# Designs tried in a protein design run: designed miniproteins, single chains, continued (3). Part 71

Each design is a single chain, and the fold is of that chain. pLDDT is the mean over its residues in the fold that is shown.

## One batch from the design tools (miniprotein)

Design m10627
Fold by ESMFold2-Fast:
Structure m10627 (fold): chain A 60 residues (1-60)
Amino acid sequence: TVTIKVKVENIEKAKREADRLNEEDPRIKVEVKGNEVIVTSSLSVEKAVGYALRILGESL
């Protein structure tokens, strides 16, 4: 299991992107806690990093 935490400035954008990504792949869990987005993957480090970077990019 891999867990990546990313701090975001725009929490609303981050939450919308996280919800969308959870819809794409339910095996990847994305949670929003405060100003942090937590991506958990039991499958692939690359997949988890990819999701975290997409959320960070969308929340800028």
Scores: mean pLDDT 74

Design m10628
Fold by ESMFold2-Fast:
Structure m10628 (fold): chain A 64 residues (1-64)
Amino acid sequence: ELEELKKEIEQNPNDAMAWARLAKYLLEQEKYEESKRYAEKALQLDPNNEVAKEVLKKVEEKLK
């Protein structure tokens, strides 16, 4: 799953949903700093990406 997500990003680095999915996966693995970074990248590409917004809210709560 992680390797598939990384490969998708390598092929399409501007795919906001791929970044959002990677961020969600990292959140589930409790890698909060990396999850935040990738959720922010997804939102830079698509500010309306709901997955990235949800991940960022949850990760910010954990990092407080």
Scores: mean pLDDT 81

Design m10629
Fold by ESMFold2-Fast:
Structure m10629 (fold): chain A 68 residues (1-68)
Amino acid sequence: MSGMELAQLAAEAIRALEEGDYETAREKLEQLASQGFAEAERALELLEEGDYERAIEMAEKAGVKGTL
């Protein structure tokens, strides 16, 4: 997966989290986590815990790392 595709997945996950679409957010974060991004795995854990604000923060970090 390209860095642009990883950034797009992170952006879609963040948008879904902000909109309360936690099912879509989980799917997008699982795709990022499958690429080896620890921040995406942490975001999934936070989503399951109901800590949506920190889940967004971790998804943003995954997106930034995906573009590097």
Scores: mean pLDDT 77

Design m10630
Fold by ESMFold2-Fast:
Structure m10630 (fold): chain A 76 residues (1-76)
Amino acid sequence: MEKVLRAIGLTLRALGLELEFERTKDPEVALEAAELFREAAELYEELGWEELAERLRKKAEELEKKAEEVLAEAAA
């Protein structure tokens, strides 16, 4: 039960940061959201919810890509 609640809490925090990133375009916020999605995905995988875990890992990859794009634009 605690692991499920922790996974849900991490997912909700990551979603909040994803929304904050869309508002601010701050790559640090996107990277933090990605880390939380990856941590939540690991917990869901341990629970046997592999498809949800894969979905959250894909969200993390997408946010990491968006952060890289923002950083590249800032450096140019």
Scores: mean pLDDT 84

Design m10631
Fold by ESMFold2-Fast:
Structure m10631 (fold): chain A 72 residues (1-72)
Amino acid sequence: AEELFIEGGRLADQGKYEEAKRLLEEALRLAEAADPRSPLVALVLRGLAKVYFALGKEELARRYEEEAARIE
């Protein structure tokens, strides 16, 4: 999960938002399966929020930010 999160962040920084989204969604699935309350889940949710915001999906980005805040 952590390696997919790091790679997803790298792709997002390069503007490859669709590929970043795919890796971050897989990272979220693996992190939640291991421990749904882990700090890694919150980090991945914030990564997805950033990607959705960049793709113009502001409402989805806000929902992911709210989910991340709920873990902390």
Scores: mean pLDDT 81

Design m10632
Fold by ESMFold2-Fast:
Structure m10632 (fold): chain A 71 residues (1-71)
Amino acid sequence: SKVQELKNKSNEYFAEALRHEGEARRLEAEMKATGSTDPALQAQIDAHRARGEEFRKKSEEYKKEADKLEA
């Protein structure tokens, strides 16, 4: 069904968001633990945070589309 397809897309984007958020937190913890000021590491953290936010928004958009079809 179209509803299930949209729910699957929402779940896929949500999983991607959690993966990027998890990587950002892991890298932040590493940076803090080592006292690193590596700008390349900071850029990786920032990139993962930005991608996580983007994927969360896509997940929410697909969820809203699915919810509209079930209403």
Scores: mean pLDDT 88

Design m10633
Fold by ESMFold2-Fast:
Structure m10633 (fold): chain A 99 residues (1-99)
Amino acid sequence: SIEELIKKLEEKIKEAVALLKNKAPWYEINRAIQKVEEAAAEAASFLSPEDAEKVRKLVLAMNLSVLMLYQAGKYDDAALAMEKLGKKIIEEIKKAAEE
């Protein structure tokens, strides 16, 4: 069900946030972000093409924001960006799924 996919996505976001807060190496954080992207894409596959595209754009914005903040050494800001944009992705998926 889409609810199970949303819970999986929430768990993957929490894992990525924890790694960012712990200042983990980029290769570990990148792997966690890839799992978030995969979970979001799986959930988005159940949405309309228009809603799936909106989710994809939010995922790209999240990835870029986290990468830029991490490269600047702003780990707490990167974790916060991951949490905020991750919540936004989940909210958009939930809203689209209530069709």
Scores: mean pLDDT 88

Design m10634
Fold by ESMFold2-Fast:
Structure m10634 (fold): chain A 76 residues (1-76)
Amino acid sequence: MKEKLLELGREADEAAQAGDYEKAAELAEEAAKLALEAGDLEWAAGALEGLALAYEKLGDKEKAEEAKKKAEELRK
């Protein structure tokens, strides 16, 4: 599980560096889902923050705000 989360995070970073924010959002969403399933709330919050940033870059303000809200809820 942890190795897959690290791999997804690295792929998301590579996609973002390439300007491929659609792929970065997809990878961050998968990472958040897997982290939540594993009970890793800290990693899930980080992945949701990355998802929010990707949506901001794509111009999807509503989805970005939704992802930020979920990340804040997990950090408490």
Scores: mean pLDDT 81

Design m10635
Fold by ESMFold2-Fast:
Structure m10635 (fold): chain A 89 residues (1-89)
Amino acid sequence: ALEKAREAARLALEAAKRAIEKGGKEAIILATAAALGAIGALFDAELGRGEEAARSAAGAGEAAQRAGELAGDEEAARLGREAQELGRS
C-alpha cells in the first residue's frame, strides 16, 4: 500500500515537472499545485499514512494529467493518468 502510494506520487511529480517545462502559465499553475500535492503525498507516506498518501497522490495525478493536457505534453498526461490509477488501486 505505502509503496504504491509512493510510486503514484513519483509519477505525478514527474508529470508535473514535464507540464511545467512545456506549458504556458495556466499549465504551470496547475502543474505546480500537482507537484505540491505529490510532495505532500510523499510526506504522508513517510509518516505511514497510507490512505492519505494514496488519496493525495491520486489527486495530484489528476491535476498533473490536466496540466499535461493544457501543456500539449502527451507523456505528462499519460504519467498523470498512471499516477491517478495507481493511487486509487
Scores: mean pLDDT 84

Design m10636
Fold by ESMFold2-Fast:
Order: sequence, then C-alpha cells, then structure tokens
Structure m10636 (fold): chain A 100 residues (1-100)
Amino acid sequence: MTVEEEAQRLIDSFEDPELKKAAEEAVKILREYFEKHPDLTEDERLTLLRTAYNILKEAYRAAKEGKPLSPIAKRDYDFLKSRLTPEEKEKLDEIIKKVL
C-alpha cells in the first residue's frame, strides 16, 4: 500500500464529518513532514499515518465516553508529536483538541 493510498483510506474510514475533517488536516500535516524528510522509509510513513488514525479514533472514543485518553494512546500521541516540528505539532494539537 502506498502512502497516498493509506492516507485516503484513513480519511475514508471516518463517517463522522468532524473526524473526517480532522483526518484530512492530520494527513496534510504528515504530507508536509514527509516532504521535508525524504529519508523516511515507506513503512515509517505508513506507521505515522496509522498512528495518527488510531489517536483520532481513540480521542473521539474518549470524548464520547467522558474518559481520559488511554495511556497507550497518550504515549503514541507524544511519539507522533516528537517527530514533528513545533509548528506541525501545534497544528496537530489543535486538531486533536477539537475531537476531544
């Protein structure tokens, strides 16, 4: 599966309009990151896309249940943010806050 196919699959997997918009914004941030880091393998790029998907899905679940983000989801979120520039990290934080 190509990065572009995985990105589209991630977006298309959400039926909720707010989640779909959040997924589109997250994919845009990750595409900009990938363009700046051509040394990233295809597998690493796919892992980052899947991590973003899982975080959005978990954030939405946590919000609906009135529960905090799980420890594993928080760790994955911190990992994803550690890979981004300060500007990209801030944009991602705003997207996740809108879902939570």
Scores: mean pLDDT 77

Design m10638
Fold by ESMFold2-Fast:
Structure m10638 (fold): chain A 99 residues (1-99)
Amino acid sequence: DEFLEEAKALFAELAGRIARLTRDSPVREEVLKLIREAMKKIAEAKTLDEVYKIFNEFYDKLKEIAERLPDPQLREEVLAAIDEGKKKFDELYEKYKKK
């Protein structure tokens, strides 16, 4: 499934970026746990709509975690990374939804 492979690649890119940015933060373990849980759900997903739902739930939870970051500069960087990742995924979803 070409969509699933591209979606997994986008997820891995965002997850890796967020994990690196939050490495020395108090939310590191929450971020890693959320990534593991999302990876499990994506592996079990069978439809484009299921993947879209999983990604949106992942972004919403990541944003809640990011908003609790004590460093304002790091918080802005993490929130920007989440927004960029969401935009890329929304573009991928629309591309395959029409195909």
Scores: mean pLDDT 84

Design m10639
Fold by ESMFold2-Fast:
Structure m10639 (fold): chain A 90 residues (1-90)
Amino acid sequence: KWEELFKKGQEAFRDGNYEEAVKYYKEAVELDPEHPLAPRAYLNAGIAYYKLGKYDEAIEWFKKAIELAPDDPSIVATAQNLIKEAEEKK
């Protein structure tokens, strides 16, 4: 189930296993890219990439989160701020 992959991603992220978190979030969005929680999965995977120092991948996933949820102020504001921070790290 999509929700099981998303939950595994969240659990891995909480444990600091960012590579595993990315894996589960990627599997979730590949299974159903239109799921209501897909923007959150993209945002969380972007943060995991950021923590791994993979700033180009982080920016890509943050932009996808905004694209999927342009009317969600929490996702848009968080993703825009993190894109700016990731670009400054390059």
Scores: mean pLDDT 80

Design m10640
Fold by ESMFold2-Fast:
Structure m10640 (fold): chain A 56 residues (1-56)
Amino acid sequence: MEELKKEGEEEYRRMVERRRAQATDPSRLRQIELEDLKRRGKPDEVIEKAKKAFDE
């Protein structure tokens, strides 16, 4: 399925960006992780829990 291949490439790119953000900017990492959850179609409840986890 072409969608699976595209998803894998995007996940790899996001992983690289997350690693970079983790070293330099925690707020950028937070944004990337929240956008990743939204892209995966996770419910708003999960996204809100992730926000709280980053905000503690």
Scores: mean pLDDT 69

Design m10641
Fold by ESMFold2-Fast:
Structure m10641 (fold): chain A 73 residues (1-73)
Amino acid sequence: RPASPFERAALAAASLLIEKGYVTEDEIAEKAGVSRSTARRALDALVAAGHVERLPGNPPVYRLSPLTKAALD
């Protein structure tokens, strides 16, 4: 089964969030070998699902939601 760019971005995001609790679009793009726009779409999907919070900044930082982090601890 070929992994789509979006699937690679989502897996990279999940891996980084589990490892360190936060991630940027650029970190996902580098790890997954995808564009920043694909990385952002994966992060937006996780935010919509309530698993990730977008923090203000340039670039913005994304972190595990408190409820999702508590479930992993």
Scores: mean pLDDT 78

Design m10642
Fold by ESMFold2-Fast:
Structure m10642 (fold): chain A 96 residues (1-96)
Amino acid sequence: NALEYFEKGKKYFEEGKYEEAIKYYEKAIELSDELHPLTILSYLGIAKAYLKQGKKEEAKKYLEKAEEILKQLDSSDPVIQKLREELEKLKKELEE
């Protein structure tokens, strides 16, 4: 179940176990539709985990993946707007 793996990724992230978080976010992506909000959230989760590790180039790669998907989705959707806000927040952290 994609949601179950996403929740495991979040739990490991909150515990500071960033490599385990990335592993479970990748499993969530594998089991989810590419245009599903959960896939985008998982890419953002991976990027956030890489930022916590100081791996800015890896984080940028996953933010770019999330951005490419978001460009294909209806920007008037409140869920999509929230995902775009999170992407912009993480892009700002990347530039710091």
Scores: mean pLDDT 87

Design m10643
Fold by ESMFold2-Fast:
Structure m10643 (fold): chain A 60 residues (1-60)
Amino acid sequence: MSAAELLLEARRAIEEVRDPAKRAALWERLREVGAITDEAERERAARELLAEARAAVAAE
């Protein structure tokens, strides 16, 4: 997946998080990852965010 595709999937996963505090924290991290200018670092951070968001959904 490209960084853009990973960020789109992360956004979808974040929207599924029920806990408003966890969702807000993940939205803030999504904004930070989107601001990364290095493409490889942005892709890696986006993958980590997607995994974290999915884990948050699974824990609910």
Scores: mean pLDDT 82

Design m10645
Fold by ESMFold2-Fast:
Structure m10645 (fold): chain A 79 residues (1-79)
Amino acid sequence: PSEEQIDEEVLLALGEIYFAIGKLDESRGNYDAAIEAYKKAIELFREAVERSTDPQIRADAEALIKEAEENLKKVEEKK
């Protein structure tokens, strides 16, 4: 098996960056870019949940998934 070099904290942080990009694109009316950024954020947060045994990281990632999914749905409705 190959060594996994990306830890769950890095996945969570990268997800937060994409989530912030999604919010910025949404605020600028760039709905297609916002949708793509939110989808990437959700994917990264889900991977963080799946890989983490830390209850705090899991809870934070799950809360961010919910928020990103709510934002994604709202942006998709504005298209």
Scores: mean pLDDT 81

Design m10646
Fold by ESMFold2-Fast:
Structure m10646 (fold): chain A 57 residues (1-57)
Amino acid sequence: SRIEELIKEAARLYLEGKSPYEILEYLTEEKKVPLHLAMMIVGYLKNHPEDAEKILS
């Protein structure tokens, strides 16, 4: 699904050392994701950083 793909892209950026703010900008500006959805994705990764590696596995 599109949401699953976006979550994987966000998780990859998080593991690359991008800040939550940088990931939010990428999702909203480059991927044209609605702000509320981008905030949910970034918020999830910020609150569950250990899941980023699992999401990509």
Scores: mean pLDDT 83

Design m10647
Fold by ESMFold2-Fast:
Structure m10647 (fold): chain A 118 residues (1-118)
Amino acid sequence: SAVEELRAKTEELLAEMGELQRDLAAAKSVAEAQAVVEEYLARIEELVDEILELMAKLGRGEEAERLREEFLREAAALRAELQAAKSLAEARAAANRLLHAVSEFLVRVGDLLAEALA
């Protein structure tokens, strides 16, 4: 079902976030941190799109479109901050803002799913 698939994609996104945090903590240079974030950001964006498509199938298409616009805007801003980063601390700060943004996205998805199933 779309609900089961949505839960599976949410779990995949949480796993990717955890791996990003681990690999980012292990990064020893700005270039390494930038490469890690770009690799995980591509996978996170793909999972976000899949989650939003499933939300649309559950009748939450308008909310899904708003969340997509917010996420894409935030991802673009974080990419700019990451490219401008001159220290490992700055690169990690940009990545942590992305992780917070994804966490907020997942909370909103969970709330909308609970409402749709009520």
Scores: mean pLDDT 83

Design m10648
Fold by ESMFold2-Fast:
Structure m10648 (fold): chain A 90 residues (1-90)
Amino acid sequence: MEEARRKYEELTRRLEELAEEGLAETAEALRRYVDRTAELLEKLGDYERLLAVIEGVLELLEEGRVELALVVAGLWVVAAETELQIEELK
C-alpha cells in the first residue's frame, strides 16, 4: 500500500502540472476517475489492480496521451463498478 500511496502522490503532482499547462478540466476529470476507481477497488480488496491503474495513467500522461488516459480511467470506473455489483448479486 505504501507504493500505491507514493504513486498516487506522483499522479496528483502530475495532474497539477497538467492543470498549469491549460488542461485543468481534464486534470480534474482524471483525478475524479482515479479517486472513484480507488474507492471501488479498495472495497474489492484489489490493491494490485489499483497500483496498475495509477501506473497506467502516469505512463499515458508521460507519453502525452492525455485523451487516452481519460478514456482508460473512465473505463476502469465502469469495470470496477460492474465487478462490485456482480459481487453484491452473489
Scores: mean pLDDT 79

Design m10649
Fold by ESMFold2-Fast:
Structure m10649 (fold): chain A 62 residues (1-62)
Amino acid sequence: LKEIAEKFGVDVEELEKAYQALKAGESITDVAKKYGYRVAGLAALHLGLDVRPVIELYRKEK
């Protein structure tokens, strides 16, 4: 997670919290609402989860 956070310029603590929330069973869309779409997407990608729901929500809100 630290390497990914540094590579993409996101806060490592926020990325780690998003990762733990996803592991605890929170939906990717709820995690995106709490920590932001970029952080949630990176955490989900690191876990091997489908990130398309986050991307679709991000596009729809913009």
Scores: mean pLDDT 74

Design m10650
Fold by ESMFold2-Fast:
Order: sequence, then C-alpha cells, then structure tokens
Structure m10650 (fold): chain A 69 residues (1-69)
Amino acid sequence: VELTETERRVLEVLKEAGEEALSISELAERTGYSQSTVRRAVRRLAERGLVQTVTDEDGTTLVQAGANL
C-alpha cells in the first residue's frame, strides 16, 4: 500500500538520477542506508513495478526508476 520511508528515499534518489541505473552500493551511499536495507527496499519496489533491475556483466545488480513512474 504505502511506501516505507526507506522505499520512498530510494525512489527519490533514482528519480534524481533520471534514466541512469544505480548499483545497490551507490544507492546505499546516496541514501545513507546499508546495502542490505537498500536491497530489501529495491526488492519491494520491483515487486510493485516502480523500479527495474538489470544484471551487469560483472554480476552487479543495477537499479533504475520505472520507465513512466
């Protein structure tokens, strides 16, 4: 239903980045949350269709705001 404060902050950072995809580590640095907290938030946001995730060649998960959200 309503986003948690962590989920809202992650979305704000992704919106500020625009079409740029950010790693979990970059999101943790920009939000001030731990990587495990960010991973949980990203998982919930992806389940809601609010963000997209892509795996890089290095196996790094990259996160981007949804195409029209």
Scores: mean pLDDT 77

Design m10651
Fold by ESMFold2-Fast:
Structure m10651 (fold): chain A 69 residues (1-69)
Amino acid sequence: GAMEKEKLEKAVELAKELAEEYGKVLLAHYPNATVKLERVGETTFRLTVTEGDKEFVLEVDGELILKES
């Protein structure tokens, strides 16, 4: 791809950081929840937070966020 290595690394770091911060907010409300963070694309992370019958899913694409910011 035409993406520079530095931009790719920044996008990955941004996606991971945003997913982790969202996970912290959910854990504050659901302290017994299970948190799963997965890299599902080159710059995309999926956060899954499960508490009993409740499941919250967030996908964060760092490249998309950097282009919109």
Scores: mean pLDDT 78

Design m10652
Fold by ESMFold2-Fast:
Structure m10652 (fold): chain A 66 residues (1-66)
Amino acid sequence: SLRERAEELLRRAEEALRAGDAGAAMKYATQAGVLGAIAGDEELVRRAAELAREAYRLDPQAAHAA
């Protein structure tokens, strides 16, 4: 399902943040947010936005990876 795919991408974004890979974190968080929006899951969209914000704070250049 789109929800399960988004949850997988959120987990990958969190792992990327822990590894210091802001670019990968932004990419996965952005993809999860899109899938969450298509699924109509506001909580997934919110979590994705939060992780994308953390990736941007870690490295502003991460925006170019999405």
Scores: mean pLDDT 85

Design m10653
Fold by ESMFold2-Fast:
Structure m10653 (fold): chain A 88 residues (1-88)
Amino acid sequence: SASQAIVDAMRAAVEAVAAAAGLSLEELAELAEAGETPLTREAARAAARAMAAALGLELSDEEVEEIVAGKPSEEVLERFKEAIEKAR
């Protein structure tokens, strides 16, 4: 289902953030609960790549930087929507 594809993509992104930060998933969850986000730009890139890979999407370095900057292109957004719908 689309919901399952989103959950799997989010899990992959969280695992990539933990790995990039040198943390376990439990340690990352504890930091998030404390309001301390170990979201370096490097961890954000890792999360974007892992989420795309979980959805079967190939992102260029430029598309990853757009996502990390909070300004993904409409084409990137449509590709994510299409991948999620295909998992339905």
Scores: mean pLDDT 73

Design m10654
Fold by ESMFold2-Fast:
Structure m10654 (fold): chain A 77 residues (1-77)
Amino acid sequence: MELPEEALELLREGERLAQQARAAYEAGNYEEAARLAREAAELAERAAELLPEEAAAEVRRVAEALREQARYAEALA
């Protein structure tokens, strides 16, 4: 099964933002890392709405992990 194009675009953008969040965190820019991780989580949640339930559940778990990373980074900012 091929994923919907819109879901793939959201997942690609979310992954890009997650990578930027990691780079910001490694550079000590915790406020920026938190913001980028939240944006990545938001895109993952939007992608999950376009996916079959099982795939959506996996993507939502990734979004939860990103929000946890954002909260941790924000606490260090």
Scores: mean pLDDT 84

Design m10655
Fold by ESMFold2-Fast:
Structure m10655 (fold): chain A 69 residues (1-69)
Amino acid sequence: DEKAKEVAQEIAKQLAEEYGISLETALAYAEEAARNVILELGKLDEEKVRELARELVELYIKAQEKAAA
């Protein structure tokens, strides 16, 4: 779905800037969030995608901090 890709790209751009991570990494999590929201709700909910993508990025950052030890 083209709309799902556009939503994921916009969310990824915002998260990359906010968390200081690569756009590629942010996009991967935004796309995963969009897919999961569509699977659970049967529709694209942009607000839920943004919430889930942010949560996934925060988990990624914590995992990277542990791996860097």
Scores: mean pLDDT 81

Design m10656
Fold by ESMFold2-Fast:
Structure m10656 (fold): chain A 70 residues (1-70)
Amino acid sequence: MEEEAEEAIREGEEALEALRKDPTPENLARVQEIMVRLAELASKSEDEDVRKRVIEQVQRAARALRAALS
């Protein structure tokens, strides 16, 4: 579970960076998909630190999505 969360966070960071550089519908969809996956992992995680880190990544992604759409 922790390894899955760390992998999802890294994928989220990569997708987020791609969206910031090129706000295409494809990059937007990738960030949205990873946010759903991160939310699922947070709900299943028993580790408070992992949950906190996942939530921080979701919040970061949400802010970037809002900026890209504005």
Scores: mean pLDDT 75

Design m10657
Fold by ESMFold2-Fast:
Parts: C-alpha cells; sequence; structure tokens
Structure m10657 (fold): chain A 59 residues (1-59)
C-alpha cells in the first residue's frame, strides 16, 4: 500500500477532485497526467488532488 500525507489543505475545484485537510493520510491509487494523483481517504472517498499537496510516507 502506498501512503501519502497532505502537506496543506486542498479544496476541490472540479467534480472529480477531493477536498482534503493538512495532515490527512491518504492511500495513493494512481499517478495521473498533469501532476495529479488519485487518492482514497480512510473513510473511502476517492478523487484527484494535485501531487504538490502530498508528501510520500516511506514504508
Amino acid sequence: MVLARAVEDYEATEPDELTIKKGEILEVLASLPGGRVLVRTADGREGRVPGSVLEPIPG
């Protein structure tokens, strides 16, 4: 399982984007074109976020 941490709050601006809060731990599902990442939250929500708002968690 690939995990990342949100380094800042992000508000969804498009229907397939995800709103996340700084410090949230997310599962990385896929890398997408344009520097975006498909992620899943602990509560099962999925969506795209900019890769710039995430840092990888070593595991």
Scores: mean pLDDT 81

Design m10658
Fold by ESMFold2-Fast:
Structure m10658 (fold): chain A 97 residues (1-97)
Amino acid sequence: DEKIKEYEERIKKNPDDAEAYHNLGIELYKQGKYEEAIKYYSLAIELNPDYAEAYHNLGKVLYKQGKLEEAKKAYELALNLNPDYEEAKKNLEEVKK
């Protein structure tokens, strides 16, 4: 995929590009490659621990895998970093039921 190749090239040029890892994770998530998406979201968080969007997307992929408790914790972390994160708040409510 052209976007995946673009983000791989960004990472090759700058291995500390947390946004490129996050965006690569999003493209893999769209393809249903959930384990690979988790890997790249986790790398983005490792490089930028304040990356609320990466925690939110990690929560979404964990939810798709049925890992509800882990998804809940990821959404809680996203909200702790950004209390106005409407999408994370909505997804957290859905996981809690």
Scores: mean pLDDT 88

Design m10659
Fold by ESMFold2-Fast:
Order: sequence, then structure tokens, then C-alpha cells
Structure m10659 (fold): chain A 112 residues (1-112)
Amino acid sequence: PLELTEEGRLTSELFRAAEAGEWERMVELALELARRGKLTPAQLRLLLETSAEAAERLREILEEQNFEPEVIEAVRRAAELLRTASPEEQAARLPELLKVPLEYFYKRVLES
């Protein structure tokens, strides 16, 4: 095994939790990566596509932490798109929806 950074450890745990269907753990790990400014679009997508419960829990936490309505709506739309849209529609629309919460997560890291 390779020596992992804390960021690498969190990323490895996120993939492990996804494989195990541990959606609550995925939310915790994604939020920790977001606080570090290290959450990627692929990781956010993984969280939202793994379970509807994970997407809803993330939305609730963002509301509790007073994120902007556009961030909350983008998370909701991304989760819906992953459940209902074709792969072609997901490829066209998902990057724009994932960009919104990621930019706000990054902004909050800079303001901390």
C-alpha cells in the first residue's frame, strides 16, 4: 500500500463507502473534502448517483448551513438528472449543475 495524504485517505474512504452503499458516510466524507477545497466534480457526481438519500441529506445540510438557494437547487437538479436523463443529457447538463455547488464550497474555504 502507498502512503496516503489525508486528502488521499478521504478519497479512498469515499470510494469504499460508495461500494458498500454507506450513503451517510459518503456525505460526511464529501463535506470534509469540500471544507478542504478538494471535492472534485467526479466525487460529487458519485455521491449524488449512489443514493437519493445521500443527495437529500446533502441538500438538508446545505440549507442548515445557509448556502444560497441556487446551490441547493443545483444539487437537487443534478440528482434528478442522474436518475431520469439519458447518458447524453447527463454529459451535456451535469457539468454546469455540479460547478455551482463546487464554486460555492471553494469560495467558503477562501472566506474561512
Scores: mean pLDDT 80

Design m10660
Fold by ESMFold2-Fast:
Structure m10660 (fold): chain A 52 residues (1-52)
Amino acid sequence: LTPRQSEVLLLLAQGKTNQEIGEILRISLKTVESHVSAILRSLGLTSRAQLG
């Protein structure tokens, strides 16, 4: 995972929404969604629910 994807993963593990992650990291919602998709693909997961 990239450093940014690792930051997003940590926040996902804490139960943060995509909107909250965007606000915390100061990135767009679409950028968060792209990182979530990339993280799930890298981990072989199909849903963000599997992270919490």
Scores: mean pLDDT 80

Design m10661
Fold by ESMFold2-Fast:
Structure m10661 (fold): chain A 62 residues (1-62)
Amino acid sequence: MTVEELLEKARKYYDSGNYEEAAKIFEELLKQYPDDPTVIGALAYFYKKLGEEEKAEEYLKK
């Protein structure tokens, strides 16, 4: 599975309001690209949407 395929799959999940599944995909991307600001920003956004403010803040700190 390519990075582009994972991103498109995640978009379909968040577009349907499924932020939990979108976050899981971006967590896998973060393992491969730990310093990617796009991946970090997306995870912070999804956790904020899920009401997990502490998790969102953790991703934004580093």
Scores: mean pLDDT 78

Design m10662
Fold by ESMFold2-Fast:
Structure m10662 (fold): chain A 60 residues (1-60)
Amino acid sequence: LSLDQVAEAIARATGLSPATVKRLIRELGLVDSSPEQIAKGLAEHLSVDEETLLAAIRAL
């Protein structure tokens, strides 16, 4: 999976722009992380359910 695909999936789940999601992934140091780590880190930062973000990524 590309970072662009992961960011777009999370953007759709959260209502954020893909550009905002990509910036957050970079700011949190998650660029080289697994999809599970990206979902967990962003869920904690955005105060959303981790399983919701994981499901969005896995649906890619």
Scores: mean pLDDT 81

